# Designed miniproteins, single chains, continued (5): the designs that were tried, part 15

Each design is a single chain, and the fold is of that chain. pLDDT is the mean over its residues in the fold that is shown.

## One batch from the design tools (miniprotein)

Design m16524
Fold by ESMFold2-Fast:
Structure m16524 (fold): chain A 80 residues (1-80)
Amino acid sequence: MKLLLRAIALLLRVIGMEFDLELYGINDPEILELLEEARRLAREALRALDEGDYERAEELLRKAEELIEEAERKLKELGI
């Protein structure tokens, strides 16, 4: 359950940032690519959880979280 909640929280963070990007009219390709890759990894983590592969799910979530943190840093550099 801990990993499932992390995956849900991560996907909500991605959705929130995508909403903010659209609201402010930001089309930075690097940030958009980071968000898309994080979403892909989160989906793969959910699949791994469904298959019972908790170690793989945790690694995928960790990578997705690192990408989200990088996207957040880039947004901060843009003054957002």
Scores: mean pLDDT 82

Design m16525
Fold by ESMFold2-Fast:
Structure m16525 (fold): chain A 108 residues (1-108)
Amino acid sequence: MKTIAEAEAEGDKPGTVLEVEVTSPDGRRARLRLEFLEGSGKIKVKVAMDADGRVEVLELKIEGEPKRLRLTAEADTPDLAGQLAGSFLRALHEQGVEAEIELDLPAP
């Protein structure tokens, strides 16, 4: 069994922020925050987390012209935060987004 969380944000100016938090069936939490530092666009993200502490981005859609983004991932453990960030970066690469990414991750 897995829990799914979805978020969407649309902005025509820098400073647009999208935040999504997913909580597993057993109460573990993971949060992703994406900030448009330069450029603008529409973003939709769908994240899943299971009771085994696996988290993944199921869907990512970005429209517009993002140029620089800040990605922050927070979770109950550094490993879970790293999994979320890694899954998001993979989805971003698969979308062909040509943007500079700043990563804010908790220390191991």
Scores: mean pLDDT 77

Design m16526
Fold by ESMFold2-Fast:
Order: sequence, then structure tokens, then C-alpha cells
Structure m16526 (fold): chain A 83 residues (1-83)
Amino acid sequence: SKEQEELERRKKELQRELNRLEMEYGATATALAAYRSLLKKNKDDAELQAELEKKMEELEKKLKELEAKLEEKKKELDELEAL
């Protein structure tokens, strides 16, 4: 039916969105790990440390936002699959 075709389409769209969010989460986590590594190597450079810490705080905030979006979209997908 048309309703079943719409449900399958929405499931595919949610899966694509989840895949994109997971990729962005992975990339953001990798960038954060790289900045943490740079911070450890540059303990004697107070100015660079301050800049890296600010960038890390922004990336940590982004990770929390992405995690919340992933949880929301996973819940939406689970609800559609239960139908």
C-alpha cells in the first residue's frame, strides 16, 4: 500500500541521516583526540594550550549535541520499525 511505501521511505531516510550523524560523530571524536594529543605535546606553550582547550570545549559540546541527535533518531527508527 501507499502507507507501507511511505513507512519504508521514512525508515531509509532515517537510516541515511543516522549514517551521516555517525560519520560526523566519528570525525569530531577523531579531531578531539588529535587536539588532546597536541595539548600533551605542548605543555610549555600556554597560549597554544588555551587555544586548543577552547577548540576542545567546542568539539566536546558538538559531540554531546550529535549524541543527543543520534539517540533521538534511533528512537524514531525503533518506533517506526515497531509499526
Scores: mean pLDDT 87

Design m16527
Fold by ESMFold2-Fast:
Structure m16527 (fold): chain A 92 residues (1-92)
Amino acid sequence: TAGEEAVRLAEEAIRTGDGEVAVEAGKKIGEAAAAGDLEGAERAIDVAAAGARAGSRAAARALRVAAFYAQKAGDEALAARAEAALAEAGYL
């Protein structure tokens, strides 16, 4: 599902530091939320949040992209969750 793919992309972005993979992770989090896979989207944000707290710039990029696409999908709660994770990691 989109949520399962979002989690895998977030983990890959953290492992590789690849900014392009991070962008795809954030987009896929938004797609999962739009498709009603809120649990999958939230799990992917939590993975990216843990990575960002550990110093992964790619994870922070995934969170920024996720916040944008969550807002675009009208999911203000998910966008706020991603923004809170960025603030906690020192990126806001």
Scores: mean pLDDT 88

Design m16528
Fold by ESMFold2-Fast:
Formats: structure tokens, sequence, C-alpha cells
Structure m16528 (fold): chain A 69 residues (1-69)
């Protein structure tokens, strides 16, 4: 659901701001799984920020998500 996906995105942003990169990644991946395009795009932005911080799994997830779109 869009509401669920956007809530997960907001939680992921908070985790990222707190430096909890693992939690931010998990929440962003859950947002993508909701299937809502707006939530997917926003979650991909979070994954890109995590990848810039050195989270290799976030980069891999971003590439896989792009391949499914």
Amino acid sequence: KKKEGLELVEEAKKALEQGDLEKAKELALKAIETGDMESILKAMEILAELAKKGVKEALEALIETLNKL
C-alpha cells in the first residue's frame, strides 16, 4: 500500500539520520516490496545515499530494483 510504503520511507530516513545504516537499508527494502512506485523511487534515493556511505548491499539492491522496473 502507498501509505505503508511512504511510512517505511520516513522510518528509513530517520534511521539514516541516526546513523543506523542497517536499519535504513532494511526499511528501504521493505518500502520497495510494497510495490508502490512513489515509495519505490523514494526508497531507491535512500539506497543510493547508503551506497555512497559504503553499504555495498544497498548498491546491489538498487541495481536489482532498477532491473525489475
Scores: mean pLDDT 80

Design m16529
Fold by ESMFold2-Fast:
Structure m16529 (fold): chain A 65 residues (1-65)
Amino acid sequence: TAALVERARPLIERSARVAAASKGLPEEVAERIAERALRRLAADPPASEDLLPLHLGRILGEELA
């Protein structure tokens, strides 16, 4: 649900920073990616909390492509 996604904001922001850093991208790019990931997850929320890492990983991979 969207509420689950909002509760996961710190995790999403951290994951975006780690993913961006692994690509040599600056912090401001990580912040933009995190906001896009949050919007995409809110629009298509995972069916369960256990699926959040899978959805997040896919979205972060796409945003960094």
Scores: mean pLDDT 80

Design m16530
Fold by ESMFold2-Fast:
Structure m16530 (fold): chain A 100 residues (1-100)
Amino acid sequence: DREAIEKERQELVERLRSLLEENKDLLVEAMVRGGDPLSREEIEAILDSLLSDGTMESIRDLVLLVNGVAARVQDPELLRVADELSELLIRIAELDVQLK
């Protein structure tokens, strides 16, 4: 049922966005502690810009950033978030194949 798949996909995208928004401060703190050359304000501005764009491309870029920072900093909480974000992206991609 196409309508049921589209609804499930929308719910997963909303969950992915919510998880990114909820963990924004954790990502900023991890980047700052990891010795990122950008200031806290510059990091926050970049993340806010990507979140505000609302495209799947910007969401994928954010997930890639979270995974990269988590791998570098080895923060257990951020690693858990990165894993959940990656699982959600895989599930969305599987539903996109079904919607063809």
Scores: mean pLDDT 82

Design m16531
Fold by ESMFold2-Fast:
Parts: structure tokens; sequence; C-alpha cells
Structure m16531 (fold): chain A 68 residues (1-68)
């Protein structure tokens, strides 16, 4: 459920605020664009938030910039 996923992300925010903050910014950038092709990038951003992968967040940001 969405609630379960949100809870898991929230718990990781407690332990890794820096990486989570960057992932949240990437998701917000995709959300502001509001396009179907960018929704796929939003899903990838959610995965990056869950793992705290800073390199993946940077890659997603570059792809969003190419589309935005």
Amino acid sequence: MDEEISREIREKLKENNTAEARAELAKEQVRLAGRAELEELAARAARAAATGDEAEIAALTAEVRALA
C-alpha cells in the first residue's frame, strides 16, 4: 500500500536525512514538470530515496533538466 511505502521512506529519512533530502528534491522537480514521461523519472527518484543513492539522484536530476 502507499501508506506502507511512505512509512518506509519516512523511516529512512530519520537515518539518512542528506540523501533523502536530495531524493525528495529530485521528485519535486519531476512533479513540477507534470508530464507522463517524467512520471517514470519520479518512480526512479522514489527508488533513489529508498536507497539513499546520491549518484542516482544526480543522474535523475540531469535527465529531468533535459526534459524540463
Scores: mean pLDDT 64

Design m16532
Fold by ESMFold2-Fast:
Structure m16532 (fold): chain A 74 residues (1-74)
Amino acid sequence: MSVEELLEEAKELEKKAREYLERARELYEEARRYEEEGDLEKAKELRLQAEIEEGVAALLLGVANLLRKLAEKK
């Protein structure tokens, strides 16, 4: 394990997490739009999917943070 390898892995996980967060943002926007249109069930489904995407992003960021801490220890 090199410091460079740990930092590159953290960077890749952070990139994936950003993709999940962006998808969650789009799903929340769609949910808001369906809610305004009165489709409350569809809005609820989209919000649940967005929460799942955010949860995955949080896990990826957690692992990335641990990898960065390992790199700090040399």
Scores: mean pLDDT 85

Design m16533
Fold by ESMFold2-Fast:
Structure m16533 (fold): chain A 113 residues (1-113)
Amino acid sequence: SAATRARLEDLARRAEELLRELAEAIAAGDFAAAEATLERLRATVSELVRLAEAALAAGELTPEQRDFVLATLERVREGLRALAARATDPALAARLRSLADVVDLRLAHLRAA
């Protein structure tokens, strides 16, 4: 539906904005801001995946929408991996890798369906 498309696009945009904010917080050495932004990114990605999976199960996810969601999740995964490689705090690096692994698992699931 038009509402589902608009919500997928909104969530994807928010995820990319949060990834940029996360990169800025890490570059600034602001651990508290990085942690808060990472949790918002996790929630946003979770909502994007749930909406995409629900639309797919209902037969309402177009191939173009599926490709768009996959491309967004791939960018988030690669961004998180790049940030983890640059993070000087081992706990933050581990959390960034953990979310990247969750995104990778969700990508595999969406590709298989």
Scores: mean pLDDT 88

Design m16534
Fold by ESMFold2-Fast:
Structure m16534 (fold): chain A 56 residues (1-56)
Amino acid sequence: SEEDLERAERLGALGVILAQQGRLEEARRYFEEALSLATDPEAIARLRAAQKAAGV
């Protein structure tokens, strides 16, 4: 749904912020939750790229 997509994007952004703070375990969990909500291939690709860039 659109709500799930927006939530996934917000969780991904929070994952990036947490990784920048060195909170890598929490960042990974946020990305995992974001990926669980994302069903759109383009959104999944963006989240995967952000996760890789964050080092988690």
Scores: mean pLDDT 85

Design m16535
Fold by ESMFold2-Fast:
Order: C-alpha cells, then sequence, then structure tokens
Structure m16535 (fold): chain A 64 residues (1-64)
C-alpha cells in the first residue's frame, strides 16, 4: 500500500542521517506502531461506514 511505501522511505532517510543505533531502535518501533495503527484505522473505517449507514437509517425512521 501507499502508506507502507511511505514509511519505508522515511525510515531509510532517517537511518541515513542518524549516527546512533539506539535512536534507530526507537524510530523503528514508532514506525511499526504507526503502520499497525493505520491498518487498524482502515479496517475500522470500513466497519464504521456500515455503522454510520445504519445509524442514518435509524434516525430517518425515528424522524418519521
Amino acid sequence: SRAEELFRRISEAVERQRPGRTADDELAEVFAAMEEAIEKLIAANNSEEAREALEKENEELLAK
């Protein structure tokens, strides 16, 4: 996906600029967490779209 490619590029650029290994470990953990969070958000968005549709229908029914 686009997000995955973006994180890989950013990670590579940061690694090239930084001399320290401890900072690399911390950044790798942050990127891994971000990737997981984005994947989770995409899955949740798909589910929330269905939930929003159901809520809209229920509100329309209640308005009548």
Scores: mean pLDDT 64

Design m16536
Fold by ESMFold2-Fast:
Structure m16536 (fold): chain A 90 residues (1-90)
Amino acid sequence: MEEELKKETEEARKKLEEVKKKLKPESQKKFDELLEELTKRVGESTALLTLSELIENRLGRARGVLLASGVWMSDEELEELKKKLEEILE
């Protein structure tokens, strides 16, 4: 499980880096700030996996990541996070 989590986290990180490279510098800074804030709240692995799923509009899978990690986040908070991410990606 720990080894699988590391692999999934590395794949999520690579995916987020590829998405970030396509953004303007201002949007890249906002993306980094969002990731840092989420990492402080839920931990690095959970933050990376959650954002990776939200980028693909997989809200249910993002919820699954949070639940599997033992992190409580309301539906309202998760929807707000998704909106912030979508704003950065536009």
Scores: mean pLDDT 81

Design m16537
Fold by ESMFold2-Fast:
Structure m16537 (fold): chain A 56 residues (1-56)
Amino acid sequence: SAEAEAAAETVLKMSGGDVERAIAYVERQIAELPPDAPEERRRLLEETLAILRSRL
């Protein structure tokens, strides 16, 4: 999705262009997500992670 692509670009920029660091950041966000978090937020993070992994 466009939102996940924008999130991936933002995280990658914050990580200095380091894809592995960006992946680690998103994985941490997913791991720290509370169990009652909205499904939309989990889906966005998982889509963002998939986009970053596809760029390895």
Scores: mean pLDDT 82

Design m16538
Fold by ESMFold2-Fast:
Structure m16538 (fold): chain A 68 residues (1-68)
Amino acid sequence: MKKVALVAATTEEEAEALAEYARRTLKPDEVVKVLVRDREQAIAAGEELRERLGADVTVVTPGGLIRV
């Protein structure tokens, strides 16, 4: 199953830092970045991406990792 890390942050600078972290720690097949306002929006984005791609999606936020 394809492994995707969805990086969700409030700023592009933070998203870039989290994407680098995701590449090193999770070793995903793909990294997708989105800008979100809060954790709830981050989870919703991860669920949507999982549904669209049929992939194993892990949401990476400043507050931690969330599996959807």
Scores: mean pLDDT 83

Design m16539
Fold by ESMFold2-Fast:
Structure m16539 (fold): chain A 74 residues (1-74)
Amino acid sequence: SMADQVAAFVEALKARIAAIVAEGRAAGLSRAEIESRVNQAIADAFAEAAARGLAIPNSQKIAVANHAQALVDE
């Protein structure tokens, strides 16, 4: 279903965000650089979803952004 595809996409994106944050910290990157990389990955992921015709609800986009900010703030 579309809902299952959206759920799978969101979980995969959250995992990627966690990896970017962890790798950035391990590499000694600044918070601003990590935020930049996370924001770019989110933008690229949503653009690819749109190109594939996968309609991600705005509520899920907001949830991903909030999740990313919480991880960066840890």
Scores: mean pLDDT 89

Design m16540
Fold by ESMFold2-Fast:
Structure m16540 (fold): chain A 86 residues (1-86)
Amino acid sequence: MEIVITLENMSEEQKEAALQRAAEYRAKGYDVKVEEEGDTLTITIGNVTVSQWIGEVLRAIGYELDGHEVEITFKGDVTEIKIKFK
C-alpha cells in the first residue's frame, strides 16, 4: 500500500513533527518522498504495512477531532490523506 499525506497551513511544531516522522520512515528503509510548495507539505510513503496504514489513518482522525479539516480518499492501493490545519 502507498500513503500520500498532504499537510496545509501547519504550525512550525506540526511541520517539524511531520518531517521527523518522514525521516523515521526513510531511516527504516521505506520509499519516502517529501515535497514542499508554499504552505503545503506532501509526504508519500511506499510499501507501508497494515499497522502503519492504520496508524496514519488514526492520526488523521485525531486531527479531525481537534477541529482541523481532514479528507481521506481510497484509490485502490493508494490512500490519500489531506489535512488543512485551522
Scores: mean pLDDT 85

Design m16541
Fold by ESMFold2-Fast:
Structure m16541 (fold): chain A 74 residues (1-74)
Amino acid sequence: SEKRKRILKLIGEILRIIGEQEDIRLEKEKILKDESLSEEEKEKKLKELEEEEKKLEEEKKKLLEELKELDKEI
């Protein structure tokens, strides 16, 4: 059914975002452990990653809301 197809697509998009969030967490850990970077360089890189995390979290919340609305119809 078209409804099932839309639900599966939304789940796929949510899982993609979760994967991207995990990649960012790993990159943050890598930056924090990188002895070649100054504290200023670490702060700049972490700030950029925090901004990306915020965008991904907002996208994930939007998709979860769409999924909840579709689930109510089942």
Scores: mean pLDDT 84

Design m16542
Fold by ESMFold2-Fast:
Structure m16542 (fold): chain A 77 residues (1-77)
Amino acid sequence: EELIKELEERIKKNPNDADAYAELGSVYLLREEFDKAVEYFKKAIELYKKLHPDDPEAQRKIDVLKAILEALGVDPE
């Protein structure tokens, strides 16, 4: 709960904080709130692509998040 509020505050201050969206997705995934996890992972992927298109580490994060979405039966696009 405190972690969720901290991540929400990070996003409020820095709406481009892709890592905060990915972490929120992971928290909701662990809580089995799959719809929320999917929304946050998709937003994280969007931000990684937009802000760090040439970063191999961002690309690896995108690949991991896409694999998670596919495992949940969701089109990662």
Scores: mean pLDDT 82

Design m16543
Fold by ESMFold2-Fast:
Structure m16543 (fold): chain A 77 residues (1-77)
Amino acid sequence: HMEEVKKELEEMIKKLDELIARLKTSDSPYAQAAIDALNEAKKTLEEALKSGDPEKIREAVRKATAAFILAVGAELE
């Protein structure tokens, strides 16, 4: 199961990187705040991936989900 979780976290990190790259080309006043949130979420996911702690993984996924919602809102404005 841990190998499957690692792959899921790696995939989430990849998706966050893609979204950050897209937001860097945005002229939205919300883009920088979204980029900052995505970078923080990415760092938390990387730490969770290294630790393998289920509680840290849940926290990282929650933080990433929140950052993703914020980023999608900024990109669509």
Scores: mean pLDDT 78

Design m16544
Fold by ESMFold2-Fast:
Structure m16544 (fold): chain A 72 residues (1-72)
Amino acid sequence: SPVDELREEIRRLIAEMTDPELRAQLQAAFDLVDTYLAEHPDLPEEEKVSLYRGLLTTARDMLAEEAQRAAA
């Protein structure tokens, strides 16, 4: 499903992060979204996709920033 694909991509990006603080921050955000969705089971698929898509964008931005800092 689109949700499963987004979750796997986010997990991959979290695993690629080398900064433990950024990894922990992103993991906490991911867990928060998962908890929220578990507490709101009737949310439509589109809303679930939107929430994970936002988190994916944040994860990509954080990973890019980490890579830039590592290159300096």
Scores: mean pLDDT 83

Design m16545
Fold by ESMFold2-Fast:
Formats: sequence, C-alpha cells, structure tokens
Structure m16545 (fold): chain A 78 residues (1-78)
Amino acid sequence: KAREYLEKAREAFKRGDLESAYRYAMQAAAIAIQNGDSELLREAAELFRELARKLEEQGDLKAAELLRKLAEHLEELA
C-alpha cells in the first residue's frame, strides 16, 4: 500500500540512503495520485522537500531544484 512505501522512504532517508528514499517516495506518490489520496500526496511532497534540502547541503543544487518542483506539483494535485 502507498503508506507502506512512504514509511520505507522515511526509513531510507533517516539512514542517509537518499536514492532509496526517492524511489520509495515516488512509488507512494504514484499510488496516491491513482487513488486521489490528498493527505499522502502532501506527505510525499514534504519528504521530497526534505530530500531537496539534503541534496542542496551536499552541493547538488540541480537535483534539489528538480525535487522542489516535483513537491510543488504533488501539492497542486492534492
């Protein structure tokens, strides 16, 4: 279920596995879009903003910008 993917994404983020966090968050967002789950879309958007902040701290400004735009689009769909 989408909630399980979002939880896996948060766990990956906490251990510094940004790639797995991104992949799980994308799976959660895709399912939430199909189901019209506005709450889960907002939670996924927030996680993408946290990922963007971490990437910016690591010097990956372009990836951070793309994730912020993705988060904005998910909030618009919510």
Scores: mean pLDDT 85

Design m16546
Fold by ESMFold2-Fast:
Structure m16546 (fold): chain A 66 residues (1-66)
Amino acid sequence: MMEEIAEAVKETLEKQGLPELAEEVRERILKAKSEQEIFEVLKAAAPRLSNEVARAVSETALKKLS
């Protein structure tokens, strides 16, 4: 579960040209112990993302959690 979300988010960020942020977010998601912590990680990263990228990342995470 956590690995699938972490890799999907990483791939989305890498495709947008943010490889360093992709690795940072992946590592933080892998350390998360709950869905709420995953959302907290994404929220913390959001200011470093464009609105389009932030939306894509959120949709990717939600689809993997369902």
Scores: mean pLDDT 78

Design m16547
Fold by ESMFold2-Fast:
Structure m16547 (fold): chain A 67 residues (1-67)
Amino acid sequence: MLEALKKAGLSEKDAEIVTKEVEEEMAKGDVSAAVRAAIFTLMRLGVSPEKAAKIALVVKKELEKKA
């Protein structure tokens, strides 16, 4: 997750914040909620909606690999 987010253009700090929020939502067992949390967190960090949507697809793929 962290490395995939860094490769998608996030700083290490931003990638760690997004990873933490995604893992907290995944502990509740809802992939859709985790992806939504990633989008909202990215937008709060100042990422454009278009880039946030692209990075959210990376998050979804990484979560699907673990399922």
Scores: mean pLDDT 79

Design m16548
Fold by ESMFold2-Fast:
Structure m16548 (fold): chain A 75 residues (1-75)
Amino acid sequence: EEKAELIRSQARVIARTYEEKAERVKDTDPELAEQYRRIAELARQSAEYFEKGDVEKAEKYLQEALDLGRALAQR
């Protein structure tokens, strides 16, 4: 339970962080802003699946968000 709660909290933090990143670059790099919004959406979906008790889907969505974030960092 504590571990699942911690992962869900991390998903929410990731969603918020990437929403803020998208807002900062929306006027200078709209394509990057859109990618950041996609990461935030994946993280939000992960948190929702954790709330529903679907830990496997929650982890999958969180992993997709992290993978996309890493790919953009190498850009």
Scores: mean pLDDT 80

Design m16549
Fold by ESMFold2-Fast:
Structure m16549 (fold): chain A 57 residues (1-57)
Amino acid sequence: MTVTVDELEEFLVSRGLLADDPDARARVEAVVKAFDKDGDGVLDEEEFERLLKTLGL
């Protein structure tokens, strides 16, 4: 499973972890970049699980 920037943004907004504002996209892109170990612009299952653990989920 891979998670794109769009999918992660929808997930974070749906969980109330991301504000619905014009900077939301830039914040999601920064998070993806931080957890994207291979630089392909998407999160794999391991990277996504690490992100959720970091958020306390």
Scores: mean pLDDT 74

Design m16550
Fold by ESMFold2-Fast:
Structure m16550 (fold): chain A 63 residues (1-63)
Amino acid sequence: MKKFLVVADKDLERGLEKALELKKELGEPDIEIAVARTKEEAEELAERLKKEFGAEVELVDLT
């Protein structure tokens, strides 16, 4: 099963940097990263990823 880390941050570059840090800390090399600008976009993306890929999704809100 695919795993995704979805990070919501109004600053997409900062969100991406934070997501990469969290991926390293989790020690899961197969975890995929997605970044959204708003919490609502991140929640919609997480739901889509769960439905489309049957994935486990961890959501981090930094907005």
Scores: mean pLDDT 79

Design m16551
Fold by ESMFold2-Fast:
Structure m16551 (fold): chain A 81 residues (1-81)
Amino acid sequence: SHVAAADELLRLMPNNLFFKVEAAFLYERARDYEAAIELLEEVKKMIEEKLERGEISEEWAKRQLEVIDERIEKLREQIAA
C-alpha cells in the first residue's frame, strides 16, 4: 500500500528531506491528507533550518517553500471538501 511504502521511507531515513517529500506524496495518493500535510510542514522546518545554517540559498529556499505551501493549501482544500 502507499501508506506502507511511505512508512518504510520514513523508517529508512527519518531526516532525509527527499524521503519525507516522497512519503507525503504517497500519503496523498492514499488520501491521508492530514499525514501528508504534517510531513510537508516538517519539510518546511527542515528547509528553514538549512537556510539559517547557510546550507542553501535564500532564493532556492523561497522557491521550495512556495511550492510546498501551494501543496499544503491544495491538501487542505481536499479535507474541507
Scores: mean pLDDT 82

Design m16552
Fold by ESMFold2-Fast:
Structure m16552 (fold): chain A 67 residues (1-67)
Amino acid sequence: MLQEEIDEGIALILFGVGKLLAEKGDLEGAIELYKKALELLKKANAPEELIEEVEKALEELEEKLEE
């Protein structure tokens, strides 16, 4: 499952960078990275706990951007 391992690793990096962007107020950039990370996590069949963590973070940022 080499591709799944790579996808999960990249997703975690993207999520981490996205958190940094969100902390600095770049909500749009953070949302883009969170969406990319979420797609890769789902593709990699990552643990549901991890997918849920990213989904919750994404929902919070999307709500803040829209309001």
Scores: mean pLDDT 80

Design m16553
Fold by ESMFold2-Fast:
Structure m16553 (fold): chain A 68 residues (1-68)
Amino acid sequence: SLPSEEELTAWAEMLRAAVLSAIAKSKGNEEAYKLAQEAMDLLARNPTDPEAISRARKLIEEAEKKLE
């Protein structure tokens, strides 16, 4: 069986957050690291909740912005 659209979205965002977490840690950017970790925690707890996925995306975007 195929995962749901929500599950696929959550998996994609989880991978983005994981990559950003690793980059932030390597750069010593604690703010970006915390944002990425919070996004990962939200997605792990709520993988099919559209509101949680939306919130995690915003955290990921903010982490990316902090890594500029």
Scores: mean pLDDT 83

Design m16554
Fold by ESMFold2-Fast:
Structure m16554 (fold): chain A 63 residues (1-63)
Amino acid sequence: TDLEINDIIGRAGARLAAGEDPEAVRKEFLDEMKKLGYSEEEAERFFDSVERVIANARADLAA
């Protein structure tokens, strides 16, 4: 249904996993989400979820 949002989420996750600057990734993610008509608050909530998933995956690999 929301193919564009899934693509944006996937790209943000891939960039975070690659070790790119989280602040730069966040800024680009928020800009892309706002272009799709999401509020900044909604975009931040989605980014927090992506960041948490990547952080949990990294913790599991480091343990």
Scores: mean pLDDT 78

Design m16555
Fold by ESMFold2-Fast:
Structure m16555 (fold): chain A 59 residues (1-59)
Amino acid sequence: SAAARRSVEAAERALAEGDYAAGATAGHEGIKVAREQGDEESARRGEELLRRARAGLGL
């Protein structure tokens, strides 16, 4: 979905800038929207980005 893709893109941008907190927030929102819309690809990408963001936060 366009909304899920925008959240995933926001997470990717935040991670590229080293903003792990923003990356985690956008990744979590992307997963939520993707699951609500049955967008498994965006959900998996969001989960990967959330994992990277959490690792950057020492979580």
Scores: mean pLDDT 85

Design m16556
Fold by ESMFold2-Fast:
Structure m16556 (fold): chain A 87 residues (1-87)
Amino acid sequence: SKEIQNEFIKLWNQLSEERRKQFATVVANRYLLLGKISESQAQEIKKVALDPEKLVELLIKMGMSDEELRELTNQLGAIVASEKALK
């Protein structure tokens, strides 16, 4: 869904560069552990951490479903909300 992709990009852009790199690393390592991606794909996710449009495109090309992208977007929304609540 383009709506889910747009919400993901919007939330991703609210994270600092450090937080984007950290979260991209967590996502890459989780998918690698689950056997869903190769080590080279995990490295590619980390490389595009600061480019949310390329990150979303890569995740979709790797076979991420709309449900998985929704779950990831919900996790991201919780992180952004937590960071705002701490201010």
Scores: mean pLDDT 81

Design m16557
Fold by ESMFold2-Fast:
Structure m16557 (fold): chain A 80 residues (1-80)
Amino acid sequence: SKDEVRRRFRARVAELIEEYIKKYKPSKETLDEILRVRNEVEAEFDRDMAKATSDEELEAIADRHLERFKKRVEEIIKKS
């Protein structure tokens, strides 16, 4: 279901943030930037999820936005 894919996506994003905190020990400023990116990616994910009509589309949307989140956070970490 859409709700299950949304729950898994949000849980995975939260897990990634915890992993980034443990691995890189970011400053407060860097963490605030990561959290802003999380909010933007989650909003984009929710918009795309609302349009999806098949389970295959739901999983593809989740994978795409998770990859986008990772790339954006990696660029933030690079400048830190």
Scores: mean pLDDT 86

Design m16558
Fold by ESMFold2-Fast:
Structure m16558 (fold): chain A 50 residues (1-50)
Amino acid sequence: SDAALQAAVAAVRARFGPLDDAQARELLRALRETGWDVDAVIAALDRRLA
């Protein structure tokens, strides 16, 4: 859903800073693959980016 995507983008921006279009598309892909588990996506990005 759009609201879930907006919440996920806000959480990732708070953790990692502003997202570009490519990073936002990757976030959407990861959310689809995890069944919209925002915490799992943040944990995966934390391991990969930080």
Scores: mean pLDDT 70

Design m16559
Fold by ESMFold2-Fast:
Structure m16559 (fold): chain A 92 residues (1-92)
Amino acid sequence: LLEEIERLLREADELARRLAEALAAEKYEEAIRLAEELEELLRRLGELIRRAAEAGELSEEEAEELLKGIELQIELFKKLKEEAKEKLEAAK
């Protein structure tokens, strides 16, 4: 479980980097897709963190901290997605 969590964290970092690049380049359609992929990845990561805590591979305290971080990241990417959608609609 920890190895899988580590793999998904690396994927999230790469997607976040690509999202930042897309936003900077004003590629709003790509930014929307990347934000949606990040939201889905983070939801899966949250599920794995809960499973790792149930398996005793993470303490309850560590799992709670990680899950709070994930919730904040999901809300951030939802906000960025909505902002990108607004800019895309304004450009039509």
Scores: mean pLDDT 83

Design m16560
Fold by ESMFold2-Fast:
Structure m16560 (fold): chain A 91 residues (1-91)
Amino acid sequence: MEELKKKMVEKLREAGDRVAAVSKDPQLAADLRRLIENAAKTVEKEEDPELAFAIAMISLATGYVAARSAGETEAADVLKEAMDEIAELFK
């Protein structure tokens, strides 16, 4: 489970960096990066793997909704890809 948690944290941080790179609105980019970094820190400290997974998915989904609502399609696609990649880790 330590390996799985490490991979989730890595995927979250990668998503945060990629969102910042593709976002056109710098304020939205900063807000999404903060949301994802907070999720990564929480996942890193969470001992329950199911709860860690739920936190990662809820945070990415929240970011996805915010990006889509702002018309930031590329940022939304990055977040959706991260959700798919994290879900794949649990197969």
Scores: mean pLDDT 85

